# Designed miniproteins, single chains, part 104

Each design is a single chain, and the fold is of that chain. pLDDT is the mean over its residues in the fold that is shown.

## One batch from the design tools (miniprotein)

Design m3852
Fold by ESMFold2-Fast:
Structure m3852 (fold): chain A 94 residues (1-94)
Amino acid sequence: RVPSPEEVEEGREIQKLLEEMQRAKEAGNLKEMYEYFIKLTPGILRSAGYSDEYIEKFVKRAKEFVKENPNASEEEFAERLREIQEEIEKEKNK
């Protein structure tokens, strides 16, 4: 499949964010790495079929975690992302 010009541009922006995230990781700047990951998250979740309401809640909580825990390990960050997903899913089923 030949991607559309818009899909190509979106792919380039994603690639730039991935490169910046990798540079932050290599520099040991975990907070900056997580901030770039959070910037990637809306596009990924929309592609996976998640609602804008879900994405807004997820991004807000992820940003709050990074602000409060700038030195959190990658494992701690990944665990918190799983907890956020479970929290939002429980709220959806109420």
Scores: mean pLDDT 77

Design m3853
Fold by ESMFold2-Fast:
Structure m3853 (fold): chain A 80 residues (1-80)
Amino acid sequence: MEKLVFEVKVTTPDPEQAARLQAEADRLVEEIEKEMKPNPSLEDVIEAARRLARGLREVARRYGVEDKTIFEVTTKRKKI
């Protein structure tokens, strides 16, 4: 079966926070992927991406880097 996965890359000017922000992003991706139903529709993927974007904004706000952090979200299909 094919599994839909999200990949998030974090870019921030604070190198000490880069690893922590990446770990928080990876945690959010794992949470969203666990809630995704098998064989998600395009609309399911869009809603999951919206929830991920909201979570990433909240993380950036908590770290005080919301205006300086870039989150790049990529959606990939992997065979399992």
Scores: mean pLDDT 75

Design m3854
Fold by ESMFold2-Fast:
Structure m3854 (fold): chain A 70 residues (1-70)
Amino acid sequence: SVPSREEILKKLEESNGKEYRELVENRDWEGLKELIIREARKAGSELSDEELRREAERVIEAIERALAAA
């Protein structure tokens, strides 16, 4: 099954918290996509790169909405 946005975010914070935070603070969305793909592959995801990029874009959209609401 495709991991939830919350599961992806939790793994990013637990494994790469400093890198994740710096990418979000700098709004480096391309770097954040690559981090998400890297961590998903490391976790054993068999999704294609295109599918992982689409999921990463959904996660980034959720982060952008959260930042806009704050």
Scores: mean pLDDT 73

Design m3855
Fold by ESMFold2-Fast:
Structure m3855 (fold): chain A 82 residues (1-82)
Amino acid sequence: KEKLVEELIEKLKEIAKYAKAKELEKAKEYLEEAQKLGVELAEVELSPEQLEELEKAAKEAEAELKKHLFAYKREEAAKREA
């Protein structure tokens, strides 16, 4: 479904946005929503253009999340140890 693909791409963009803003708990929330949509889309045949756009959004989200996840883990660990 076109709407599911578009919604998943938007969720992936939100993950990148919130990861970059250091709001990693929100990024994780959108990641869980994206994973749910991904499971539903596994049964849907996607066009090559939709797959390319989805892959691009997923790579951007993963790159930003990985870049900021380590900083987030350190910050949270420091707060909990205090």
Scores: mean pLDDT 71

Design m3856
Fold by ESMFold2-Fast:
Structure m3856 (fold): chain A 80 residues (1-80)
Amino acid sequence: KEELLRSALVAAELAIQAAKDGDYKTASFLAEAMANTARLAGVEEGAEDFRKSATAAKQGNKEEAIKYAERAVEILREAL
């Protein structure tokens, strides 16, 4: 569980950076992957926020994409 969550945290930082760079395709792809990873790790709240981040990125909403991804990261850190 901890190893899976740690890997997800690294990838989540990449998703946030992609969103900041305006690469919404990469940001949405990574956020969707992290939603699946968080769900498999049993962190449903984190998975929900990563899905919201992915949706925001697909819509070109940079602020919401970053906000939900950062919130998901905090949830995952608390689950470690």
Scores: mean pLDDT 82

Design m3857
Fold by ESMFold2-Fast:
Structure m3857 (fold): chain A 66 residues (1-66)
Amino acid sequence: GKTVIASGLSAKGATGVALLGIGEGGKAEVSGDEPATVTVSGLDDEGAERVKAAAEASGGKAEISG
């Protein structure tokens, strides 16, 4: 499975990224307040790409590993 780590997010952005990650079958963890970081694990390649794109669209930075 792939992991996406998204950082530099607002609270609203972090919530959106976390919910998308769960919807893609992943597990999401949010840390921090503002800026917030979201770690989504257990993704396939397509899910990881969608989560990364959503984080970047929300003004964050995202990296994919795994």
Scores: mean pLDDT 84

Design m3858
Fold by ESMFold2-Fast:
Order: C-alpha cells, then structure tokens, then sequence
Structure m3858 (fold): chain A 98 residues (1-98)
C-alpha cells in the first residue's frame, strides 16, 4: 500500500536523522538509502544523504545527492528546496576546491 510505504520511509528518515546526530554516518547513509528506495521522489531524503556524505568528507557523493535533490525539487515545483540544494552544492564545491 502506497501510504504504508510513505509512512515507513518517514520513519526511516527519522531513524537516519538520529543516527546522523550521533555521528553514525554509515548507519545514516543506509537508513536514508532505504527511505529513498521506498519513496524515490522525496527530495528531502537526498538532501539528508548529501549532508551525511559532506560530513564524511565524500564531496563527490555529496554533490551527486544534492544535484538529485535539486532535480526532484524542480520536478515537484519546490522552489525553496531547489535553492537549499543549490546552496549546498556551491558550499561543497568550495570545500572541494580549497
């Protein structure tokens, strides 16, 4: 059932945020990837995945995740999320160049 899948994805995102707050980045990545598998059009899940990769120093994967978040946000006409994703992309690119 579609509603049950979305609710499970939301719970996985919540668990992932908790793992992230505890510094368990590998667990956070796995939980966010599982959430994305259940709800692949959730731009916020990709923003969270990008945040984790950035904390891990994996700037290439962080940029890839933020670009995907921007793509989904654009498809959903979410201008606020598009701007957030673009800001994160620019920030991570600056860190990679430094």
Amino acid sequence: HMEELRKKAEELLKQGRIAYSKGDYEKAVKLFEEAIKLDPNNAEAYLLLGDVYEKMGDYDRAIEAFEKAKEIAKKNNDLALQKVAETHINYVREKKAA
Scores: mean pLDDT 87

Design m3859
Fold by ESMFold2-Fast:
Formats: structure tokens, sequence, C-alpha cells
Structure m3859 (fold): chain A 68 residues (1-68)
């Protein structure tokens, strides 16, 4: 499910010191790049775009993931 996909992205992002992860309600995850984290954020965006249960929006250093 989209929610389970969000939880997996959240766990991976929380383990990375170059990313900040924030849950916004039940269906949304916001990831922000810190320092050298931008390329890692791009990698997350590409994986999310390949995940049909998720909607992904990348704006500057911030990636917003929403469960469908």
Amino acid sequence: SGREALEEFLREAESDPNLEAERVGDDTLVLTAKGEGYLKLIGFALRAMGTPELSATLEGDTLTLTAR
C-alpha cells in the first residue's frame, strides 16, 4: 500500500544523516536535503516516481511524497 511504501522511505531517510524526514499527517512524507544530501534526495525521487502507490514532487532541496 502507499502508506507502507511511505513507512519504508521514512525508515531509510531517518537512517541518513544528510536527510531530514518529517511526517505530515497520515499520507505525506517530506524529505529535505542537508549538506551533501541532494544527490541522495534525487535517488529517493527517482525510486518514488517508479512507485505507483506514491506521488512525488521535487522542489529545490525538498521532496514531498504522498500516498495514493
Scores: mean pLDDT 84

Design m3860
Fold by ESMFold2-Fast:
Structure m3860 (fold): chain A 67 residues (1-67)
Amino acid sequence: LQEELDRLLKELKELDPEIGELAEKARKSPFTQREIDVAVEALEQMGVSPEVVKLFREALELARQLA
């Protein structure tokens, strides 16, 4: 699980370093489901690629599961 989170965060940072850093923050302070949904909606509204949004959601969901 931690290894999976590390891999997702690495992929996310390679695609979008700023969004990757936001997801890394969730490792220390996991987002609630509501916060994940709001963040994902915000990224979609900003025109972030679907691939980045998908990895971001997966990383936050995994961080929440590990908490």
Scores: mean pLDDT 78

Design m3861
Fold by ESMFold2-Fast:
Structure m3861 (fold): chain A 62 residues (1-62)
Amino acid sequence: MSPWFSEFDKDGDGTISLEEAREFAELLGRKPTDEELKSFDKDGDGKLDEAEFLELVRWLLS
């Protein structure tokens, strides 16, 4: 697992919750809607894997 991902993966299960993703976005000065966050959740399970979270990060930095 990438070092940056482990900083946000509090449970160590290889996924980041939508709540954790929202907290990360707020640290960057952004406030995505629930709909925007769910658009990165391809599995619809309420969690983001490393690839989905990377897509979110790139969107937040755009």
Scores: mean pLDDT 72

Design m3862
Fold by ESMFold2-Fast:
Structure m3862 (fold): chain A 77 residues (1-77)
Amino acid sequence: MLEEGLKRAKEEALKAVEEALKDPELKKALVEQLRRWAEEAGIPEKAEEVEKALEAGDAEKAAELAVELLEEAVRKA
């Protein structure tokens, strides 16, 4: 179950990052959601790293960092 949850989260993160790069309003919503998850997990700096990758237009890096954030959040739960 945990493994399936992470796989689904990874797929959703990649799609969200790609959409966010095309729409600045969508990017803002994604960053806000990631910040909330990161704060709950006690790793707010991880959300900041994703935000910087999105600003750079690096979808692959942003998706990687978002997945790492989700994995850390799940592990700390």
Scores: mean pLDDT 74

Design m3863
Fold by ESMFold2-Fast:
Structure m3863 (fold): chain A 68 residues (1-68)
Amino acid sequence: GSVDERVEEVVIRTWRALAELSPEQQARATPRIQEVLDELERLRNEGRLTPADVREAARRLEAILAEV
């Protein structure tokens, strides 16, 4: 799979996991998730996105979802 496919997998998994949370948990998690996804999109647009960046983003997103 390409780096783009890995980003799509991470995005889909994150929003799916978020949808299972309460509205209050979603409100707390959404801005933090959006910051991580915005960073990935910036790196992609700059042509600097690596598989390591995607793995780090996945870890950060999992941590956010675990904290809310």
Scores: mean pLDDT 86

Design m3864
Fold by ESMFold2-Fast:
Structure m3864 (fold): chain A 53 residues (1-53)
Amino acid sequence: MELTPEERELLERILEYAQRRGKPVHELSDEEIARELGVSPETVRRVREKFLA
C-alpha cells in the first residue's frame, strides 16, 4: 500500500474524524469527510482505496 506524505496525513485526519464521530470509516461518506477536511471527495476515495488495498 503506497501512500504519498500528503495522502498519509489525510488518512490520519480521516481516522481521527471517524474516531471523534464514534463511527468506523466505512460508515462515513466520502463527501462528508471531504467537507469536514476541506478536500475533494475524489481525494478521500483514493486514500480510502489505497488504505484498504
Scores: mean pLDDT 76

Design m3865
Fold by ESMFold2-Fast:
Structure m3865 (fold): chain A 65 residues (1-65)
Amino acid sequence: GADELQKKNAEGAYELALKYAEETGDEELKKEIEERHKEGLKSTPDEMYKLAAEALEKAKKKYEE
């Protein structure tokens, strides 16, 4: 269903965000991404996806600097 799809999309976005954070060597960013993942797991699938997408955008921007 839609909730399962949003959860899968959120998981993929967090995985990619962590990869970008690892490449930057920014441990604070990695910790922030992990905390956003934990908060998403306590919330709705839509909120989980939102938090994951925001984490990915931030990590990608840092990687591209």
Scores: mean pLDDT 80

Design m3866
Fold by ESMFold2-Fast:
Structure m3866 (fold): chain A 63 residues (1-63)
Amino acid sequence: AAGLRCQALKDYTATKPDELTIKKGDLLTILEEVDEDYVKAQLESTGEVGLVPKKYLGPCAPA
């Protein structure tokens, strides 16, 4: 897929229905930048799509 592939730096639990729960070390494909704080991403292990805080993501590489 086109876009960036990022690794989760920390655990994050979704607080809203449109957010994604991630664990440290999870791999995510970035689909869209939503705003300055959030990206829309797909979790590779589950295929779930949702919003993730940018602060919890890195390092990123082309997919």
Scores: mean pLDDT 78

Design m3867
Fold by ESMFold2-Fast:
Structure m3867 (fold): chain A 97 residues (1-97)
Amino acid sequence: SKLEELKKELLELLKEIEKILEESELSEEEKEELKKKIKELKKKVEEAKTKEELKEVIRELLELVETLLRHVKKENIKKVIAVIVRLIGLEIELEQL
């Protein structure tokens, strides 16, 4: 289904966000807190049955990525922006379901 395709894309974005987090300039304590949040969001995506549940995950990810944007190395800023654009694109696709 289209919902299952969007879930897979969102799970791949979560993997990319986790890699960006590991390469960020955040403290180890801040990285661990955000890793826990990412794990919770992965579970929410896997268990999601409605588009509304996935939209909530996207909103929480956008907030997390905005935080990361302030703490990434200059060479990784473009990667963070690309993730934001993809998250917005997924939200638009969910609204069209």
Scores: mean pLDDT 86

Design m3868
Fold by ESMFold2-Fast:
Structure m3868 (fold): chain A 85 residues (1-85)
Amino acid sequence: EEEKKKLLLKIIALELRVIGLLIEAELLNAPKLDEIRELADEALKLLREAFKALDEGKLEEAKKLLEKAEEILDRMRALLREALA
């Protein structure tokens, strides 16, 4: 059950980071804001799927979905860094 709790906390943390980046992008009126919004939507969808997989006891599926969500989050950060550079 401990691994399940760790994965749940990761899902929550990633959701908060995605939302935080969206707020930051909007406040900055960032170039490529529409692209950041699209990536955020995809990341949140993957995190919702990860939560469902976790609830169903599919730990490996949840891990793969989290990995994909983290990759999208990294892409969102890269687009925001372009706005600040």
Scores: mean pLDDT 85

Design m3869
Fold by ESMFold2-Fast:
Structure m3869 (fold): chain A 76 residues (1-76)
Amino acid sequence: SEVEELIQELKNATSPEEALEVLARLASKVTDDQKEALTEALRQSPASVEQLMQFAVAHAKDLTPAFLEAISEAIS
């Protein structure tokens, strides 16, 4: 599906800018069943912990709870 394709694109991202663009496209689409896969992809992405924290704060109202949880787990 679209979300699964975007998660794979995130894993293949080669720059922080590319990773953050993919995350913006995932935004409101991530559900609980995708949380674990997203967490793994975030850990493999070139986005730094600081960049992921800034993204989460900036987009908190637009992101699903599952997306926020995935970011929290990835940076811990």
Scores: mean pLDDT 84

Design m3870
Fold by ESMFold2-Fast:
Structure m3870 (fold): chain A 74 residues (1-74)
Amino acid sequence: MREEIIKRLEEAIKQGEELIATSTDPVLVEAARVLVEGAKKAREYIEQGDLEKALEVLGKAYAEAKAIVAAAEA
C-alpha cells in the first residue's frame, strides 16, 4: 500500500508539472504549484514512515490551492 501511494504521488507530481508547463491560466498554474510542492513533501514523509505528517501536508496544500482558486473567482 505505501508503494502504491508513492506511485500515485509521483504520477500526480508529473501531471501537475505538465499542467504548469502547458497552462496559460496563472491561477491554475499557481494552484498546481502548491499541490505539486505538497505532494513532493508528502512523499518525503511517507518515505520516512510518517504517514500522519504526509496527510497533514497534503491537506494544507489542498486547502491553500482551493483558497487560490476561490479568491480568483470572487
Scores: mean pLDDT 80

Design m3871
Fold by ESMFold2-Fast:
Structure m3871 (fold): chain A 85 residues (1-85)
Amino acid sequence: MEKEVEEEIERLRRLVREIRRELERARREGADPAVIEALERLVEAGEEAIAEVEAIEDPKEAVKLGAIKYTALSVELVGVRVDAA
């Protein structure tokens, strides 16, 4: 796998780890069930995004998809944080 593809996959993995930490914190602190469900869906979407990027044989397309998925997940996470506030 080309270095740029590995970097995008690792970036997605780090984001998913951060979302999982927020999910664990939300569950522990008794957050709104809707916030917990949204974070659970984001973890699943992130895992699916990683699998999709890893499945792409064209490195340029893999990097492009990785960047798109990272942006989408980041925007959704900000939305969940706003709803939780």
Scores: mean pLDDT 84

Design m3873
Fold by ESMFold2-Fast:
Structure m3873 (fold): chain A 57 residues (1-57)
Amino acid sequence: MARSVHTFTVEAADEEEARQQGIEMARAAGWDVAQTEIRVEQIGPGRYRVTLTVPTP
């Protein structure tokens, strides 16, 4: 199946907090969190890039 990639910049104290924000974004959008790949990269002090890869049903 096709995959949709969504990228967000978030402010968080650490990578774990940024990942939790990604999980909540996926949940709020109605996506299956277990099937969503979440990647977190630090791009600056307290700033993270969160990439969500979502299966397209």
Scores: mean pLDDT 78

Design m3874
Fold by ESMFold2-Fast:
Structure m3874 (fold): chain A 50 residues (1-50)
Amino acid sequence: SKRQLERELAIRITSVGIESAAASFEGRDDLSEKLRKEAEEMKKKLDELQ
């Protein structure tokens, strides 16, 4: 259902956000930036489902 897709995207966005923060804390700035952009793209997809 649409609700399940929204939930899956929200969970994925949260997970990637945590990974991005961890990468930044560890000094892996390139990885942190890549993960941040991935989270932004997923947020755009979530917005389109609304």
Scores: mean pLDDT 83

Design m3875
Fold by ESMFold2-Fast:
Structure m3875 (fold): chain A 91 residues (1-91)
Amino acid sequence: MKEEELKKKVEELKKKAYELAGKLEELIKKAYEAGNKEAVELAEEKSKEIDELIEKAHEAIEKGDYEEAAKYFEELIKKLEELIKELEELK
């Protein structure tokens, strides 16, 4: 895969990850307002893993390792989708 193609893939994955992060933020806010302590605790525990993946993805971009950056954003998207599903189930 060409570097330019990997860079475009990273930009697309980053956009999707931030869209999911926005949805997650709204769900966390609703859980907090509803006094759902279990949902808030779950979000706080998973937020550490999410923050670590974001940091690793950006570090990979700074190093020019777009292949590694893509892998971290794909893992981030998976973790965000899983957490969103779990929070929606804890209505």
Scores: mean pLDDT 82

Design m3876
Fold by ESMFold2-Fast:
Structure m3876 (fold): chain A 100 residues (1-100)
Amino acid sequence: LSPEEAQERLELAEKALSINPNDAGAHLEKGRAYLALGDYEKAVEEFEKAISLAEPINPALAARAYVHLAQAYRKMGKDEEAEKWLEKARELSPEAVERA
């Protein structure tokens, strides 16, 4: 994924959030864009928002967000926190962890 593609995806997610600030999928995509751009702290913030919005109604989306949250923590050298979030993803959707 190029930085240009990541920036474009970020802009599309920002547009979705301007229409619906509680769009869990848009927060997930914004987090993924930040992860690709190397902004791990912003990626974590966006994945946490996606999880908060998705977990009660869309556990599959929440599990995907937990997988990406774990990836962000690994990039920051926080392997223990990464394992914690992968376990949460497995609890909600074992397939999401296997695919990661």
Scores: mean pLDDT 82

Design m3877
Fold by ESMFold2-Fast:
Structure m3877 (fold): chain A 109 residues (1-109)
Amino acid sequence: SATLKQVEELGKQLISLADNLKNSTDESTKRQYLAQLNDQINKLVSLALSSDDPKTLELAIKALDEVIKKLEEVLKDESLSPELKLEIQFLIGMIALSRGVLSLLIKKL
């Protein structure tokens, strides 16, 4: 499936962006990666929601779970500004909601 391949590739890109965010040293660069993560997550979720293939939904969920884990690791950095911590926490919350919707769709299939 073309959609399956796109979701797999987007998932890999999301994980890479989360790693780049974690490994960047300045907050400006972290914010740029955070914005890119938000855009790519929206694209991944949109593609997954348009699919009735359980395997595509499972791959999307797996990628979102890995991104949440990496963002939670970033939050362990006590040197981050309170503002950036809040932005990362909001993104984690939004990803968790999207993941929940995709999980409910798999149960319907």
Scores: mean pLDDT 88

Design m3878
Fold by ESMFold2-Fast:
Structure m3878 (fold): chain A 58 residues (1-58)
Amino acid sequence: SMMNKKKAEEVLEEGKKLADRLAAEGRDELAESTRESSKEIAKLIEQGVPYEEAVKQV
């Protein structure tokens, strides 16, 4: 649905911001895992999984 796509995009944007901040702090491994987790959460949301449930699966 359109709402699921919007939520997935928001998750990706916030994940990018967090990952960029972690990388700037020298936490490169956490930055990488944050990027990957955000992508997986966004994928699940696109498939209709609620945010709270998607986070638990990653």
Scores: mean pLDDT 83

Design m3879
Fold by ESMFold2-Fast:
Structure m3879 (fold): chain A 96 residues (1-96)
Amino acid sequence: EKKLEELLIEALKHLEEARKAAIEGDIEGAIEHLEKALEYLKKAKELAEELSKEKAELLERAIEHVKKAIEALKAGDIETALEHLDKAGEEVEKAL
């Protein structure tokens, strides 16, 4: 539970940094932070699968949204990237 919470806080931190970078037009920095968020979310999901099926499902949805945000940024679609980034953050906050 405590380790899961720490991983989720780190993921949220990187999602917020990615949001700031994307708004500033720093696409490379935004993608870097989203990839770091993905690593924390994948670790959190592995831990959640042993603790809470509900939290594991929330984290799988968050992971999917982060992947779509990265894809949108690579395509130059900042608006769609920010929408998926916000949805990822919502799912992570529900898992806290």
Scores: mean pLDDT 89

Design m3880
Fold by ESMFold2-Fast:
Structure m3880 (fold): chain A 90 residues (1-90)
Amino acid sequence: SMESRIVQAMAEFFRAVRNRDVEGARKAADEIIKLLEEMGVPKEKIERFRKHADEVIRALENGDREAALKHAREMGRLAQEAILEYRKKK
């Protein structure tokens, strides 16, 4: 299902952030963005998600674990909200 796909992509993203895996985080973020677009999430929310994803990648490249986790948490909140709204439309 779309829900299981986005949950899996989010899990992969958070794993990559914890392991300081920049390439893994980038790939997982790209997959999440693609899924959010397929779920019909408003463009404004997708752009907010992209900005947080870019900040996570920058923080990981700079070794700033605190900044990476802060922005990853915001991405998680946006994705959870998208899942909840998607469920209401079914």
Scores: mean pLDDT 84

Design m3881
Fold by ESMFold2-Fast:
Structure m3881 (fold): chain A 78 residues (1-78)
Amino acid sequence: MELIKKGEEAEKKGDYESAAEAYKEAGEKAYEEGNYKEAAEAYTKAIEALEKVGKKEKLPEIIELSVKHLEAAVKIVL
């Protein structure tokens, strides 16, 4: 996954905001393609990257990604 690789490269540089953005995009694209397991994994990585940023302004985005993770997880069991 190109976007996952982009996120991993950003993490190696300590750019957690860019990593979170790349992982979020990877999750959204995977969800649209029906790859729900990959979507859930990408959303988890995006949440972890935002937690490392440590800014309160990111809390709404973390909540949104948590909801998207649950949506993807529900699709895996169906």
Scores: mean pLDDT 80

Design m3882
Fold by ESMFold2-Fast:
Structure m3882 (fold): chain A 77 residues (1-77)
Amino acid sequence: LKEEAEKHLEEGEKAFKEGNYDEAIRHYTRAAFLAAEAGDRGLLDKALRNLVEAYQKKGIPVSEVEPVAARATELLR
């Protein structure tokens, strides 16, 4: 889980650098849920911060990250 979350975070960062924000959003979202399932708050925070930046690049309201953050936080239990 944690290692898989880190791989998705890395793939998302690569997609983001290439300007592929849709792919970055997909990877960051997956990384956030996997990090939450692994109980890794630091990795979850990093994934959510990167997701916010990708949303901003797409012009998507940052409030759309809120449901993802809330759902992921429930998985930390």
Scores: mean pLDDT 77

Design m3884
Fold by ESMFold2-Fast:
Structure m3884 (fold): chain A 82 residues (1-82)
Amino acid sequence: SALEQQRAARHALLAELQALKARLQPEVDRIAEKFNLSPQLKEVVGYALAARHLDTPDALQLRRMAMEYLRRNNPEVAEYIG
């Protein structure tokens, strides 16, 4: 069904995002140290950076949401990675 295909696509996207996030961990760690980020903000930065490497509507939407969260909670880091 279309719903099953959509769920499979979302699962594949999440797996790819997690792999990219792991590869970007040294960059995320440097940003977290520079801005003294909480673990929650560090996690959001990881997703924002990982989503930039994927050209899908779902990844673009995830990046938009992550950037909006960062602008509300740490505008300086949002400007740095935007």
Scores: mean pLDDT 83

Design m3885
Fold by ESMFold2-Fast:
Structure m3885 (fold): chain A 65 residues (1-65)
Amino acid sequence: MAEVEKKIEEVRKSAEITLANIDEKIAELSKLDTEEAKKQIERLEQVKKQVEAQTEANIARLKAK
């Protein structure tokens, strides 16, 4: 049980770092106010949603053990 909790913590921390990096890039692109920047922001928001979904799936797999 304790080992599963540690793995869940690691997965969550890894996701937090990844999401923070994506948020920083979105903030930088938002300053450009161009169509290309808007398209990149939409793409990064999709990546952010995928990271969140994969994080939940990984946690669910760990809990299923």
Scores: mean pLDDT 81

Design m3886
Fold by ESMFold2-Fast:
Structure m3886 (fold): chain A 76 residues (1-76)
Amino acid sequence: VEERMLELGEEAVRQHKLAEEAFSKGDKETAAKHYREAAQTYRELADLYRASGNDDGARVLEEGAKQLEEKAKEVE
């Protein structure tokens, strides 16, 4: 499951960067889309962390996902 965790982590970071870049350029729709995609990926990664016994890591990822979802709503 390590490969899947790495893939999800990389994808979440990529989506987050794309969201921030789009937001800085005033493309609010694209920013909101990428924020939501990053949030969903972080939640999936959090589930895997929890399943592997890393509750602290899962909590951090869930908090991050919540913040990204809030940003997506606000910039939409």
Scores: mean pLDDT 83

Design m3887
Fold by ESMFold2-Fast:
Structure m3887 (fold): chain A 68 residues (1-68)
Amino acid sequence: SLPSEEEIEAETYFIAGALYDVLAERSENKEELYKKAIEYFRKAVELRPDDTGAREALEEAEKKLKEI
């Protein structure tokens, strides 16, 4: 069966968040890129609040931002 639009949108936000998280690790602009990762992970969690992977990624990105 075809995935739902909401499922595709949530996955796309998660991928965007993960991309910004990876970019932040290698960037001088860590704060801005972690903030972007958090923004996208929050959107993924909002669409699929039962997705433990998305919630864990959000919590980890928030922790990384606080350590800057």
Scores: mean pLDDT 86

Design m3888
Fold by ESMFold2-Fast:
Structure m3888 (fold): chain A 71 residues (1-71)
Amino acid sequence: MSEEQLELAREIADTLLEKGVPALAEMFADKLVKDIKEGKITREEADAIIQRLFSPEEAERVRKLVDEKLK
């Protein structure tokens, strides 16, 4: 759990450095969807990670992307 969250945070930081802020939300949503589908995290854990890492407005955007990709 905690180690998976830290791994995700590092992946996000690397994406931000390479592609900038607009790519961060998309990459993060893709990673969360993959981890949920693989059973590594729950939807509730994904929501907690989003709330911790993003502003309230950006968190809502990322949640919507995750929900769309999980269809």
Scores: mean pLDDT 72

